# Designed miniproteins, single chains: the designs that were tried, part 104

Each design is a single chain, and the fold is of that chain. pLDDT is the mean over its residues in the fold that is shown.

## One batch from the design tools (miniprotein)

Design m3614
Fold by ESMFold2-Fast:
Structure m3614 (fold): chain A 75 residues (1-75)
Amino acid sequence: MLARQEAEAMVKQFKAAPSKETQFKYADMVASSFPDKELSQELRAGMHSAIATSKSDEELKRKLEELLTKAREKL
């Protein structure tokens, strides 16, 4: 449930971002909020991939929700 809300908020931020570089920077900031360095790096890489490969906001939201859910399960 938290992961869905976080993914939805992230997609809104990405849509508001003036550039792809700003989207990646925001994703890096979210990943850095996780205290485990290994988990943070994995989440960062996954989010960058999701931003690059998603064809729609709906697909991006789904991929982000899956990434955040897996990250939360490892905590």
Scores: mean pLDDT 77

Design m3615
Fold by ESMFold2-Fast:
Structure m3615 (fold): chain A 66 residues (1-66)
Amino acid sequence: MPSTGLVPAPTKEAAEKGAEAAKKVEGTLSAMVVPTSDGYVVAITAEDEESMRKAKEAAQKAVKES
C-alpha cells in the first residue's frame, strides 16, 4: 500500500531539488513542494515503506547539498 512522508527544506530551491531526487527513486508515485510557515516540505508518496525510505534519503541528500 502507498506510504507518505515529509522532508523539510529551508528554501524553495532546496525543496525542488529534494522533490526531483525523490522522483528519480523507483517506486516513488509523487513528490510535491509544499510551503509552510517555517519554510518548505517535500511531500512524498511511494508504493511501499522501502521505496519511501529510499525516496526520503534521496530527498534529504539533495536538500543538504543545496
Scores: mean pLDDT 81

Design m3616
Fold by ESMFold2-Fast:
Structure m3616 (fold): chain A 135 residues (1-135)
Amino acid sequence: SEESLKEKALEIVQEMLGEIARKVLELLRANPEVTEEQIAAVEARFGTMATAVQVIYADSVVQKKSLEETAEQIAEVIKRYLEKILSLLPESVRPQALEVFAEAFKKGAKEFEKLGLKSLAKQMYKLADYFEKLK
């Protein structure tokens, strides 16, 4: 069903965002100039982003939005949160974080392609291209 496809899509998005969070936090923890408070602030923003994606998913089910419209709304929210997270990162870490973002979105796009979820794959490729251009 469309609801089952939306649920599977949410699982893949959450796994992708979790991988981004893990890798970015590892970059911060490896940097001796980064404080525990800075790490906590970035971690909290990743958590808020994951919650925001869940809210969009829930609203999409209640309002009977298409997969395409839901994918666009999720991508826009992810973009805004990652831009904010990027602004909180030390300038020296930003190029590596942008690489992590772009690679994770390309990987997610390929997983959506394997499932025939072309609209979601397209949105992930757009996010990858967007963050690649910020390098």
Scores: mean pLDDT 88

Design m3617
Fold by ESMFold2-Fast:
Structure m3617 (fold): chain A 84 residues (1-84)
Amino acid sequence: MDLNKMLITATALRQIVELAKEDIEKAAKEAVDFLNEFGVPISQEEIDSLSPKELLKKAVELAYQAGLITKKEYERIMKEIDEI
């Protein structure tokens, strides 16, 4: 667990969720690209098969499972995505 990585990840995901309210496809791509840089890759097969909203939710789930965000932040972000 790295507190600096958690802060960076929470900040990045909040910005991506704000983007998702305007452009969900771009937000999903930004989330995938961000997680790849942090060593949490999403396969091309998942990128091709999931909708942008499902892909964004998958990225947030993987960030939480990797310990990059808190459960409280995970639940908040997932609720915001569901409202899109």
Scores: mean pLDDT 82

Design m3618
Fold by ESMFold2-Fast:
Structure m3618 (fold): chain A 103 residues (1-103)
Amino acid sequence: SKIDELLNKAKKIVEELLEIARELGDPRFVRLAENALKVIDEAKKNKTKESLENALFYLDGLIAEARRLLQRTTDPEVKARLEKLVSELENIKEELQKYIDEL
């Protein structure tokens, strides 16, 4: 389904952000990414408006933290990876919001 595709895409991007968080040794960013994965999995199971809105909220928090890391990052490879993943996640967030609004 459209929603399963969106949530699966979100999960893949969050997993890549979690990898970066672990490489950077940032326990707060690791925790945020792990929590985002948990709420995405809950939304995939339940598909309720509440579970989808909860996933959206955690994705917003993760995007905000990734943007803060991006401002502090001097490694061009890490910066490029973060910029790409943040952009992709923001696009998925917009599609997810549109889906929720149509419920």
Scores: mean pLDDT 88

Design m3619
Fold by ESMFold2-Fast:
Structure m3619 (fold): chain A 69 residues (1-69)
Amino acid sequence: DDAEAAIELVRQMAKEKNTRFIDAEELAKKLEEMGHTEAAKLVRDYAKEKNSKYLNVDELIRRLREKFA
């Protein structure tokens, strides 16, 4: 449930901005507001690991599936 909700939000944000890169902090804040605190932490940790403010949509979806599978 948490993985699917987070993945759907990633897809919606990508569609809204017509982009393949999502602002990690913006995504994490939205996830926290929705109660998906574990997913928000994963997003922030992944951005920190990459030393990037922006995360590739496909890579982020794979990471979410990996951690919540």
Scores: mean pLDDT 81

Design m3620
Fold by ESMFold2-Fast:
Structure m3620 (fold): chain A 86 residues (1-86)
Amino acid sequence: VVEEAIEGLRRVKELAEAGDGDGALEETERLIEFLEEKRREGIEPELVTGAIAALGNIRKAIEAGDLDLAVKGAEEAIRELERYAA
């Protein structure tokens, strides 16, 4: 789950850096849905809950048109998750 969350966040970051707000939003929503499924399965609930919260903030930034803030949010979330990946 950690690797998939990091990969998804990297994808969101790449789309936001490219100025693709629609693509970044779609990928963010897809990643939230994936993590909500993992949370229902009881997989790493603390990590998954934190990642969903971070993605919620990234989604709000994209919806506001602040793609630079979305990139920074994704970078921060990736750094946090990398600490759990060993």
Scores: mean pLDDT 82

Design m3621
Fold by ESMFold2-Fast:
Structure m3621 (fold): chain A 71 residues (1-71)
Amino acid sequence: AAEAQKLLAEAEELLEELRALGTATGRVGVHDASRILEQAREALEAGDVEEAIKLAREAVRGARNALQASL
């Protein structure tokens, strides 16, 4: 649980950075990563911690890729 929550927090922080940039690439990255992050939260609510961790990692990866492409 703690690992999933840490990854969710990291993804949220990266999404906030992308929103602050205001770029077109950042907006696409926010949309895509937000959808995956929502799925990760739903998995965690359902008690599927392993799936939540995998989805949260994917959201973090997507957000980082969008941030790097925006810089």
Scores: mean pLDDT 78

Design m3622
Fold by ESMFold2-Fast:
Structure m3622 (fold): chain A 88 residues (1-88)
Amino acid sequence: SAQEEALAALRRLEEAIRAGDEEAAVEEARRLGRLLPQADEETRYRILLVLLEYVQAGNEVAVRAAKVLGEEAKEVGADGIGEGALGL
């Protein structure tokens, strides 16, 4: 399901952020952005809160991933999460 795909992409995104792998983080952020219109509100909030935690901690890879997620989400009509994550 799109929920399962989104949660799997979030897990891979977290792994990439922790590893400092910007390329992998950007790829997973794009995947998440495309899945957002199909994800429920709980999953969307989970994605936002996880990214916000890393962004607030000053993780530059997470900042880049959040920007990519927000841009992708706007393109597919799910821009609310991008605004929350990019509200820096």
Scores: mean pLDDT 78

Design m3623
Fold by ESMFold2-Fast:
Structure m3623 (fold): chain A 85 residues (1-85)
Amino acid sequence: MNIEIAREMLERLAEFMGWAEKAKESLTPEQQEQVDKLMTELQLWTNQAAHRISNSSVEEAEEIKREVEKKLEEVKAQIEDILNS
C-alpha cells in the first residue's frame, strides 16, 4: 500500500521533471541554472518524502503525498515565473 503511494508520487515527479526539462530548452543559460537548482532541491525534498512514506501509516502516507503535490505546484509556479521573466 505505502509502496504504491510512493510509486505514484515518484511517477508524478518524473512527469514534472520531464516538463521542466522541456521548458529549459527555450531558456538562457542563466535561467537554466535557476531551474536546475529548483529541480535539484525538489528531487532531494521528494526523496526525503518517499522515505517518510515508507515508514508511515497509510493515512500519514496520503498526507505526505498531498504535501508533495503542493510542493510540485509551488515549484511549477517558480519555473513559470522564470519563463515569463
Scores: mean pLDDT 81

Design m3624
Fold by ESMFold2-Fast:
Structure m3624 (fold): chain A 95 residues (1-95)
Amino acid sequence: SEKKEGILNALDKIKKLLDQFPEESKETAEKYKKMVDEIKTAVENGDYEKALELVDKAIEFVKNDKNIPEDYKKRVIAMLNAVKKRIEELIEEEK
């Protein structure tokens, strides 16, 4: 579906932002890429409730991760919140 593809594209944009992390944060970026891939898998499987739980978990980890520069942290959180909103809207539309 177009809405599902939009969510997957937004998750891919988060992965591209993670690729832009400074050298000292590369290992932290790889950890979050794996979390984003888990969210993508849940979305691809239509498991939107699980995807929402994984997004919330990712937001909390990013907020508390001292290895992420503050400007990147704010951008990643904003993008994850946008993905969360899209998933919530999709869940409401399937009721």
Scores: mean pLDDT 87

Design m3625
Fold by ESMFold2-Fast:
Structure m3625 (fold): chain A 63 residues (1-63)
Amino acid sequence: GASDEGATLAATAAALAAQGAMSESTAERVGTASGGASPARVREAARLLREGDGRAAGEAVRA
């Protein structure tokens, strides 16, 4: 599982990617470098955020 700090950074990167403010590849790199989440988890979180489901997105980052 991700540390709380790493998970927060990964979730923030996913949110920026969902808004188009950051590329998905950059968000995946930030999530991985922070020790928060795998690229697949960051991508799933961004998808869920685009659908308006912040709770599921947070859970995806922490899974």
Scores: mean pLDDT 74

Design m3626
Fold by ESMFold2-Fast:
Structure m3626 (fold): chain A 74 residues (1-74)
Amino acid sequence: EKERLLEELREALARVLELAAQLGVDESNLAQVRADGEALLELLAASDSPEAVELLRRTTAHLRALAEALEARL
């Protein structure tokens, strides 16, 4: 189920970046967060450890919660 978790993380990251842009976060900061997020996705995609799967689930949940909090500020 690693592929599903990677897609969920990618979707959550995209949503956070979209909402942050709508709230006026500048493009240089958005680009840095996007680059860091893509690097993390590549590292997690290369790992089959239980720890990597747990990190995927935890990070996705945190990003979804952040997206909800950001959306509440729109």
Scores: mean pLDDT 80

Design m3627
Fold by ESMFold2-Fast:
Structure m3627 (fold): chain A 65 residues (1-65)
Amino acid sequence: EAKKAAYEAGYKAGREMALQGHTLRLSEIAGALAGMKAAKEVGGSVGDGTFAGYEGGREGALEVG
């Protein structure tokens, strides 16, 4: 389903962002959040799934090291 695909895409993006060391850059986080909100406006929960995935990916990468 699109919602699951969006979550996994967000997770991958969040993980990559954390690995690059850009997790604390407000402008990049704000841009990603704005894009996810725009996607939610069009596809309902799709944007919410992408945002949740992005957060999970970031947290996972930071937790592991």
Scores: mean pLDDT 59

Design m3628
Fold by ESMFold2-Fast:
Structure m3628 (fold): chain A 73 residues (1-73)
Amino acid sequence: ELDEIAAVLEAAMTPEALRNLRLGLAWHDGITDPAEQERLLNASARELAERYPDFARSVANAIRNTQAAKAAA
């Protein structure tokens, strides 16, 4: 499942969108340590899915639902 989630994030999201996702996760977790914030901002999609599996799954599902809606429109 983590491999599938990471693949969806990498395939569907631009580098800018992934960066924005990392920023949102840093804000959500209240990360104030600069070193940990830097690690999160540079994390791969797989590392994000490993660290935040429920959130990553939700984002992957949202991407799939958005793509399905566009295909149906």
Scores: mean pLDDT 70

Design m3629
Fold by ESMFold2-Fast:
Structure m3629 (fold): chain A 84 residues (1-84)
Amino acid sequence: SHMERERVLLRLQFWLIAVSAEVIVAERMNAPQELIDKLREIRKRIDELIKKLEAGEITAEEAQKELDKLMERYNEVLRQLKAS
């Protein structure tokens, strides 16, 4: 539905901001380059999902499923950053 699409879009925009902030923090703290690159790739994929959802190329359900996978990867990177 239109409302479900808008809710998923807002979630994607929220996570784009959150991941972008984490990239800045990781860069300023001189985190391992591999982990910074992984965060940048997650950010890029969220941005691509926003564009596809706005263009009607994917459904809200498909966008949410891909976001869930990206959040699992994001949490793994955050665990590795704490272990560094």
Scores: mean pLDDT 90

Design m3630
Fold by ESMFold2-Fast:
Structure m3630 (fold): chain A 74 residues (1-74)
Amino acid sequence: SPEAQLDALVAELEEITKELKEGKISPEEALKRMDALWQQMVALAPQLSPEQQRRALAAAQAVAEEVAKIIKES
């Protein structure tokens, strides 16, 4: 279902944020993974409610914020 696909994509974005915070992946690797997941989100978007789209955007923004924080600290 679109809801199950959204849940899986959000979980992957949340895992990227966790791995960034734990220093397990580089910012460049995180951005590459986020880009691939975001392409899947764009394909899914016509099947999602505005609330579901906002949830997806929030998860992607969390990755971007953690990347920005690491770059500033480098």
Scores: mean pLDDT 84

Design m3631
Fold by ESMFold2-Fast:
Structure m3631 (fold): chain A 69 residues (1-69)
Amino acid sequence: MDQVVADMQQLVATDPQAAVARLQDLFANDKDTARVVVTFFSRSDPTTRAVMRQAVLASRAANRQQGLL
């Protein structure tokens, strides 16, 4: 858990687009981990929150069943 959060934190700082792609991959393959990551980062920097919001909205548009958080 902590390693995934740390990796995402680094990715958001260095490449926000890659962070969005990685989070969307987690939503497709491990929804529970994706939800925990989104919840953790929702309390972080405004930029991080914007990245998480974009990933959630994209997931909802692509798959309504999986996007229902």
Scores: mean pLDDT 67

Design m3632
Fold by ESMFold2-Fast:
Structure m3632 (fold): chain A 65 residues (1-65)
Amino acid sequence: ASILAGGLIRMMGLAIEYGGSISVKLSGDEITITVKGSKEMYEEVEKEAEELAKRTGLKVTVTHV
């Protein structure tokens, strides 16, 4: 969906900006996002994930490694 694509593109931008990486897995109605980077990057990705969950109605989980 365009909303999902937009959210993922913003998260990719954060990974580039902060010099980290993200991995995204979609399984049924659940999205799992794994963040490898600073705590600040994790917090910004978590905010984007919360907005994505609100806009799509999907369950979005963010983990920091």
Scores: mean pLDDT 81

Design m3633
Fold by ESMFold2-Fast:
Structure m3633 (fold): chain A 68 residues (1-68)
Amino acid sequence: VQVPQNEVERLVARAEARETLARLMEKTGLSEEEIKALSLDELAALLQEVLGLSPRQARNAAYYIRQL
């Protein structure tokens, strides 16, 4: 069964964001609440440092993590 593209993109982004959040929590020791309290720029910088994401990927992941 096919799903609309925007639904697929949202599901993939949310799944990736949850996995990224879990890895970030493991490596930093921060809680989900603490990570979500970070600014987009701070969270993106942390994702770049911890997971080696590009600036674009990190900012996108940060945005979706905050929406979890």
Scores: mean pLDDT 77

Design m3634
Fold by ESMFold2-Fast:
Structure m3634 (fold): chain A 86 residues (1-86)
Amino acid sequence: GGVTEDITFEMFIEYYLSTLTPRELAKLAGVSVRTLADHLGVSPTFLYNSKESVKDLVDNGKITKEQRDKLRQFLYNNPEARKNIS
């Protein structure tokens, strides 16, 4: 996409990383919770039981910024996420 399309997709990802639980994010992106867990380097059970956003998990020290950045890169490079979130 053009610069405006890429900015829109990236803005939606940042918004959803700050507002949706991992389960809601997985559903919206069209991926499984297990797939998100694998990319974060955490157990699927941990994400399934998480009632806070990915941003809040980082802010509360439950996951690292590096784990969040790996998930962000996964979503940016995932064709299904680009179709479903944009």
Scores: mean pLDDT 79

Design m3635
Fold by ESMFold2-Fast:
Structure m3635 (fold): chain A 64 residues (1-64)
Amino acid sequence: SELDRLVEAVERHIQGLFQEGKSIEDIKEEFDRILRLLRSRGVPDSHIERVRERAEELIEQHQK
């Protein structure tokens, strides 16, 4: 689905930032920028929430 493709793209991007050694703070800032961009492009709030949940899960996993 379009939502699944979007979630996968954001997941790959965040995982790439971790592999590059970016800080948790830098990754959170980048993710906030992505969410603002998605909203500006008319992505539904329900899809943005799914993306947010997945990103928060990935960040939490890397903080452990």
Scores: mean pLDDT 80

Design m3636
Fold by ESMFold2-Fast:
Structure m3636 (fold): chain A 119 residues (1-119)
Amino acid sequence: SIEENEKKYKEAEKKGDKEETGKNALNLGRSLYKEGKYDEAIKYYQKSIDYFSSVDPNSTNVAKSLVNRARVYLDQGKYDEAEKDVARAEEILAKQPPTVDAALVQMGVAVVRLELDRS
């Protein structure tokens, strides 16, 4: 639920764990997106990007958060914003070794690209 994910986010933030706070911001953003709360989802995806970027701006987690935010932008009809986020995610992933996590994020990129072509 949104309430459970918000509690986990606040707990991680209180502990000062940037990586864990980024993960919980991403999970909260996903829950908000599923409920159609697009502006709030974007807010928490932004927090996720900021926390992960403060640890490593070229991490797979940054790319993952960007792809999730691009999906919200697509649903809002904000195609230029979706393009910027997916392009940045592609730049990050191009620097990554061929890991399972990177491959899963690349699949998310492909879905966003396909939806942009349909729009």
Scores: mean pLDDT 89

Design m3637
Fold by ESMFold2-Fast:
Parts: structure tokens; sequence; C-alpha cells
Structure m3637 (fold): chain A 92 residues (1-92)
């Protein structure tokens, strides 16, 4: 599932005009949970339902926890400079 989602993403990025170097950098920067999320999204679209497996439940939980953390921290609206300042305050 994860490997299939990764291969499909690489194909789509190549079609969008990204270079091999850009694709590799992009893939190295993405957490494994991202590819699981893509695979689950495709499965829901094809079947209309998520399979009830331990792997799927864990993936949903991880995605949910990450999403809630981002919302709680407002990180989508923070500049890189503000993120650095916050990290410095946490270490002080």
Amino acid sequence: MVEEAREKLVELLRKAGYSEEEIELFLEGLPEEFFVALALGRLVRETGELPDTPEVRRAIEEIRAYSEKLKAEGRDEMSPEEVIERVRKEKA
C-alpha cells in the first residue's frame, strides 16, 4: 500500500514537470504517514469504505494526532522566523 502510493506520487510529479532531483528531495522530506494517507484516500475513493485493519487504524490515529497538533500550534500560519524563535524559547 505505502510503496504503491509512493510510486504513483513519483509518476504524478514527473508528469507535473518536476526533475528527478526535486522528486528525491521531496520524497526524503515527507514522513511515511503521508504515503499511508495517500493510499487510504485512494482506497476510500475506490471502495467507499476504509478496511478495518490494525495498520489502517494506526495510520488514521497518527494522521489525526499530527493534524490536531498543527491546529493547536497554529503552525500553518507561522513564518520560518517565528518557528525558530519558538524553538529557542523551548530550549531556554
Scores: mean pLDDT 55

Design m3638
Fold by ESMFold2-Fast:
Structure m3638 (fold): chain A 96 residues (1-96)
Amino acid sequence: SMAAEAARRAAWDAETGRRLQEIVERRKKNPDLKVLFINARDATPEEVLELAKEAKEDIEKYGVDELFVDHRGLSPEARELFEKAEAELKKLIESK
């Protein structure tokens, strides 16, 4: 139903807002913190792979400290794929 869809969207928005606030709090403690923001909202598995590739290039070029990923609307398949890619990207950040 539209009501159930609206409730899911509201829950996703609340979670994303909390995660964004956590970044804001970390930046208050470290103003030089470089955060790479990845918009994976409603992404397909194919789009997730392209976003991960772009993120890898940005980490290699700019020296990123943390990732923030908007996971709203991801299918279970796209989410699992991106979680695996995000783990590899985090390892890359630690090695740079």
Scores: mean pLDDT 82

Design m3639
Fold by ESMFold2-Fast:
Order: C-alpha cells, then sequence, then structure tokens
Structure m3639 (fold): chain A 70 residues (1-70)
C-alpha cells in the first residue's frame, strides 16, 4: 500500500540519519553529504522504475559507499 511504502521510506531515512549521527568525527557537512547521496540514489531508483523496497536498498547502499569513501 502507499501508506506501507511511505512508512518503509520514513523508517529507512531515520535509520540512515541515525547511522550518520553515530559515526564519530564527521562534520555536519559530511553528514549532509551522506544523506544527500542516499536521497539521490532513492530518487534515481524510483525514476528508473524500481519499487520502494528496491529504492530503499539503493539509498542504504549509496550511504554505505559514500561513508566508505570519506
Amino acid sequence: SSAEAAALATAAMKEIQAKADAVPGLSEAQKQALLDAAEAAYQAALGAGASIEEAVAAAKAAFDAKLAAL
């Protein structure tokens, strides 16, 4: 359902933000870059026809990849 999809996206965003906040030594700008990368991947996946679940997975993967590159 639309409500279930929105709840999954909201929960994923909260998890990603909590992960950024838990990483020691990151500036606010670096945390924002991680969140921006996750959001960009989410929107790109949706634009490519992915499901909400696939878009959430893409967002988490982009966050992890960006964090590893810092």
Scores: mean pLDDT 82

Design m3640
Fold by ESMFold2-Fast:
Structure m3640 (fold): chain A 97 residues (1-97)
Amino acid sequence: GELAEEAKELAEKGKELAKEGKGTEGGKLALLGGNLASEAADRGEDPEEANEAGKLAAEAGLLSAKAGGEGTVSAAGGISGIGGVVSAGIRGGKPGL
């Protein structure tokens, strides 16, 4: 669905920023992507797309943290999708302080 597609786009941009050493900016995009993936699952979009988007957001968050991004880290979280559970979670800089 639309939210899952947006989540994937944000996650991919976050990964690119992390690879450039812009971990803080990459982490912000990873967090937004993770939130959109969660909303996609909650709204009943395709669980496979929501799961893939959440996984990409988690990867972007981890890469951003390794690049020195402040307050962005992949965390275990459950996203309930129709017919499945998406295990992905991103926490932002403010709650990570």
Scores: mean pLDDT 64

Design m3641
Fold by ESMFold2-Fast:
Structure m3641 (fold): chain A 100 residues (1-100)
Amino acid sequence: MEPVLSEEEFRAAVERARANALALLEELRAKTTDPAVQAFLDRVAAEIERLAEEALSASREERLRILGVMQGLMVTALSLVDGQLSVAQAEARVAELLAR
């Protein structure tokens, strides 16, 4: 069996995921002039910050679940900015991800 990540390594991974997500959301916000898309990205950024803090206080198994939700939020934000989703479709997808 492979060695398990240390608590310090897992914490560093969560912090890196937070930092990378927030940096990407800032770039995406700068690439759009649609106020509804900008407002959605601001809400996703707030959810990423909240989820990352929750993950740092959670069990190891729960951290993996929360990181999965954060990844789903980022994929949704990218899909919205890329024109694959409407704002309404992106909002519905975020609601489903946060309900899990």
Scores: mean pLDDT 85

Design m3642
Fold by ESMFold2-Fast:
Structure m3642 (fold): chain A 60 residues (1-60)
Amino acid sequence: GPANAEQAARGARALALALGLDEASAEVAKTHGRKAAMDGLSPAEGAFAGAAAGLAYAGR
């Protein structure tokens, strides 16, 4: 639901920032984490998926 998606988004952003990524990469992480949870992943799975996307974006 929306609450789980926002929890995943916040978790993904927090993980991206904890990894030392910039704000742009953290926003990519947040967006991907939200979408992953909307696509049926748990908030934790969405947070990790989003953080991975943010990390990939940072390495561009």
Scores: mean pLDDT 86

Design m3643
Fold by ESMFold2-Fast:
Structure m3643 (fold): chain A 94 residues (1-94)
Amino acid sequence: PAELAREAAEAFRKGAEAAKSGNYDLAVQYMQEGAELARKAAEESTNPDARELFRVAAQAADLGAQYAKSGNGDLAVKYFEMAARLAEEAARLA
C-alpha cells in the first residue's frame, strides 16, 4: 500500500544521502530496509504495474548496496536514487 511505499522511498533517500556522505555501512542498512518494505508493498498491492515497480525498486536498491560495498559510491548513489523514484511512482499507482 501507499504508506509502505512512502516508507521504502524514505529509506532509499536516506541511503542515498548516507552514500553521498561516504557512510556506506549506513547506506547499505537503509537500502536493505527499503528493499524489504518495497517487496512487502509489492505483495500487498493489487495493481500489477505498481507490483512490478516495487520489485524493480528493490532490485535497484540491492544493486546499489553491492556498489556501495565495492566502494563505487557514484554508482551506489545513482541506483539508490533510482530505487527511491521507482518506489514513489509505485506509491502513486498503488
Scores: mean pLDDT 81

Design m3644
Fold by ESMFold2-Fast:
Structure m3644 (fold): chain A 92 residues (1-92)
Amino acid sequence: SPEEVRLLESALSLVSVLRQAIKEKDEELVARVVRSLERLAEVMLQSPDPRLREIAELLREIVRAVREKDYEKALELIEELERRIREALASL
């Protein structure tokens, strides 16, 4: 659906910004993006579509890794999320 596509594109955009912020060690931008990701995950978890709920749970795992300052894990999870979102978008 158009709503589903919009949420997935928003997630993809935000994690791309997060990956760059982590690499640049921009702590202020990391904090802002994490807050946006938490809000997006909350919206996606309200979806009846299990694909959006699974992606939302992965977003929450990324947020946890960043809060723990486990940036290696966060970057691995971002790569997995980007792969899953691109696959979902190709099949919608």
Scores: mean pLDDT 87

Design m3645
Fold by ESMFold2-Fast:
Structure m3645 (fold): chain A 106 residues (1-106)
Amino acid sequence: SEIQELLARIRELLAELRRRVAARDYAGAEETLFELIELLGRLLALLRERGLLTPELEALADEILDTIHAILERLRAGQPVPEDLLARLEALLGRLLARVEELLAA
């Protein structure tokens, strides 16, 4: 399904983001974050169309976007990305993806 393909791509982009940050490829990391924002927006739109977008998922998506913007600010400043911000992004996206998979199984 289109949603399952989006979930797989989001997981791939998270792994790519971590690799690019570790390599100090900050321009590549910024590009990966913009792709992640676009895919997250597409996922939320599809969930809304199917009547699956809950207030819980909207709040979680807002926290994810806030975390992405915090990472982008660091990258644009040429500063190292704190491990706690990467771990937070991974944890929040992991929760979103797991919740979406539960809703698709119901």
Scores: mean pLDDT 88

Design m3646
Fold by ESMFold2-Fast:
Structure m3646 (fold): chain A 100 residues (1-100)
Amino acid sequence: SITEEVKKILERTLKELEEAYKAKDIERAIGLLERTKAELEELKKKADEELQKKIDEIIGALENAARVIRELVEKGDYETALLALKYTIEWIKEKIEELK
């Protein structure tokens, strides 16, 4: 199902973001958020209206996270950027649980 494909994308992204966080590779984390957004936008085209709304919420959150993390990196605030990434990882975990 489309819901199962969304869940698989988020589960893969979660694993890769956790690896980026351990490596403190913030640029990779931003790239992963942007790639996941693009994959979800393509999948959204095949989803019903109810699931499209849920996908839009996830896309918006990922876009906002990538923007905030990038702005913190540009300011040299790497510690807060890593903290923002950690909160984004926890948020994705919760969204995966909601997609049961």
Scores: mean pLDDT 89

Design m3647
Fold by ESMFold2-Fast:
Structure m3647 (fold): chain A 55 residues (1-55)
Amino acid sequence: AAPSASLISDLVALYKAAYPSLSAATLDAIKTTAINNSLSLAEIVALINNAIAAA
């Protein structure tokens, strides 16, 4: 099941704190995509990890 918007927000905030080298805009774009497309937690984590690897 897709996580709640609040859980996605908390997850993104946690990654912003853990990876300050990533732009806030990149993480906020992932948050918006995750909420709009009802992505699973695994899919959201994969997108964030791909962004970290690409940075």
Scores: mean pLDDT 80

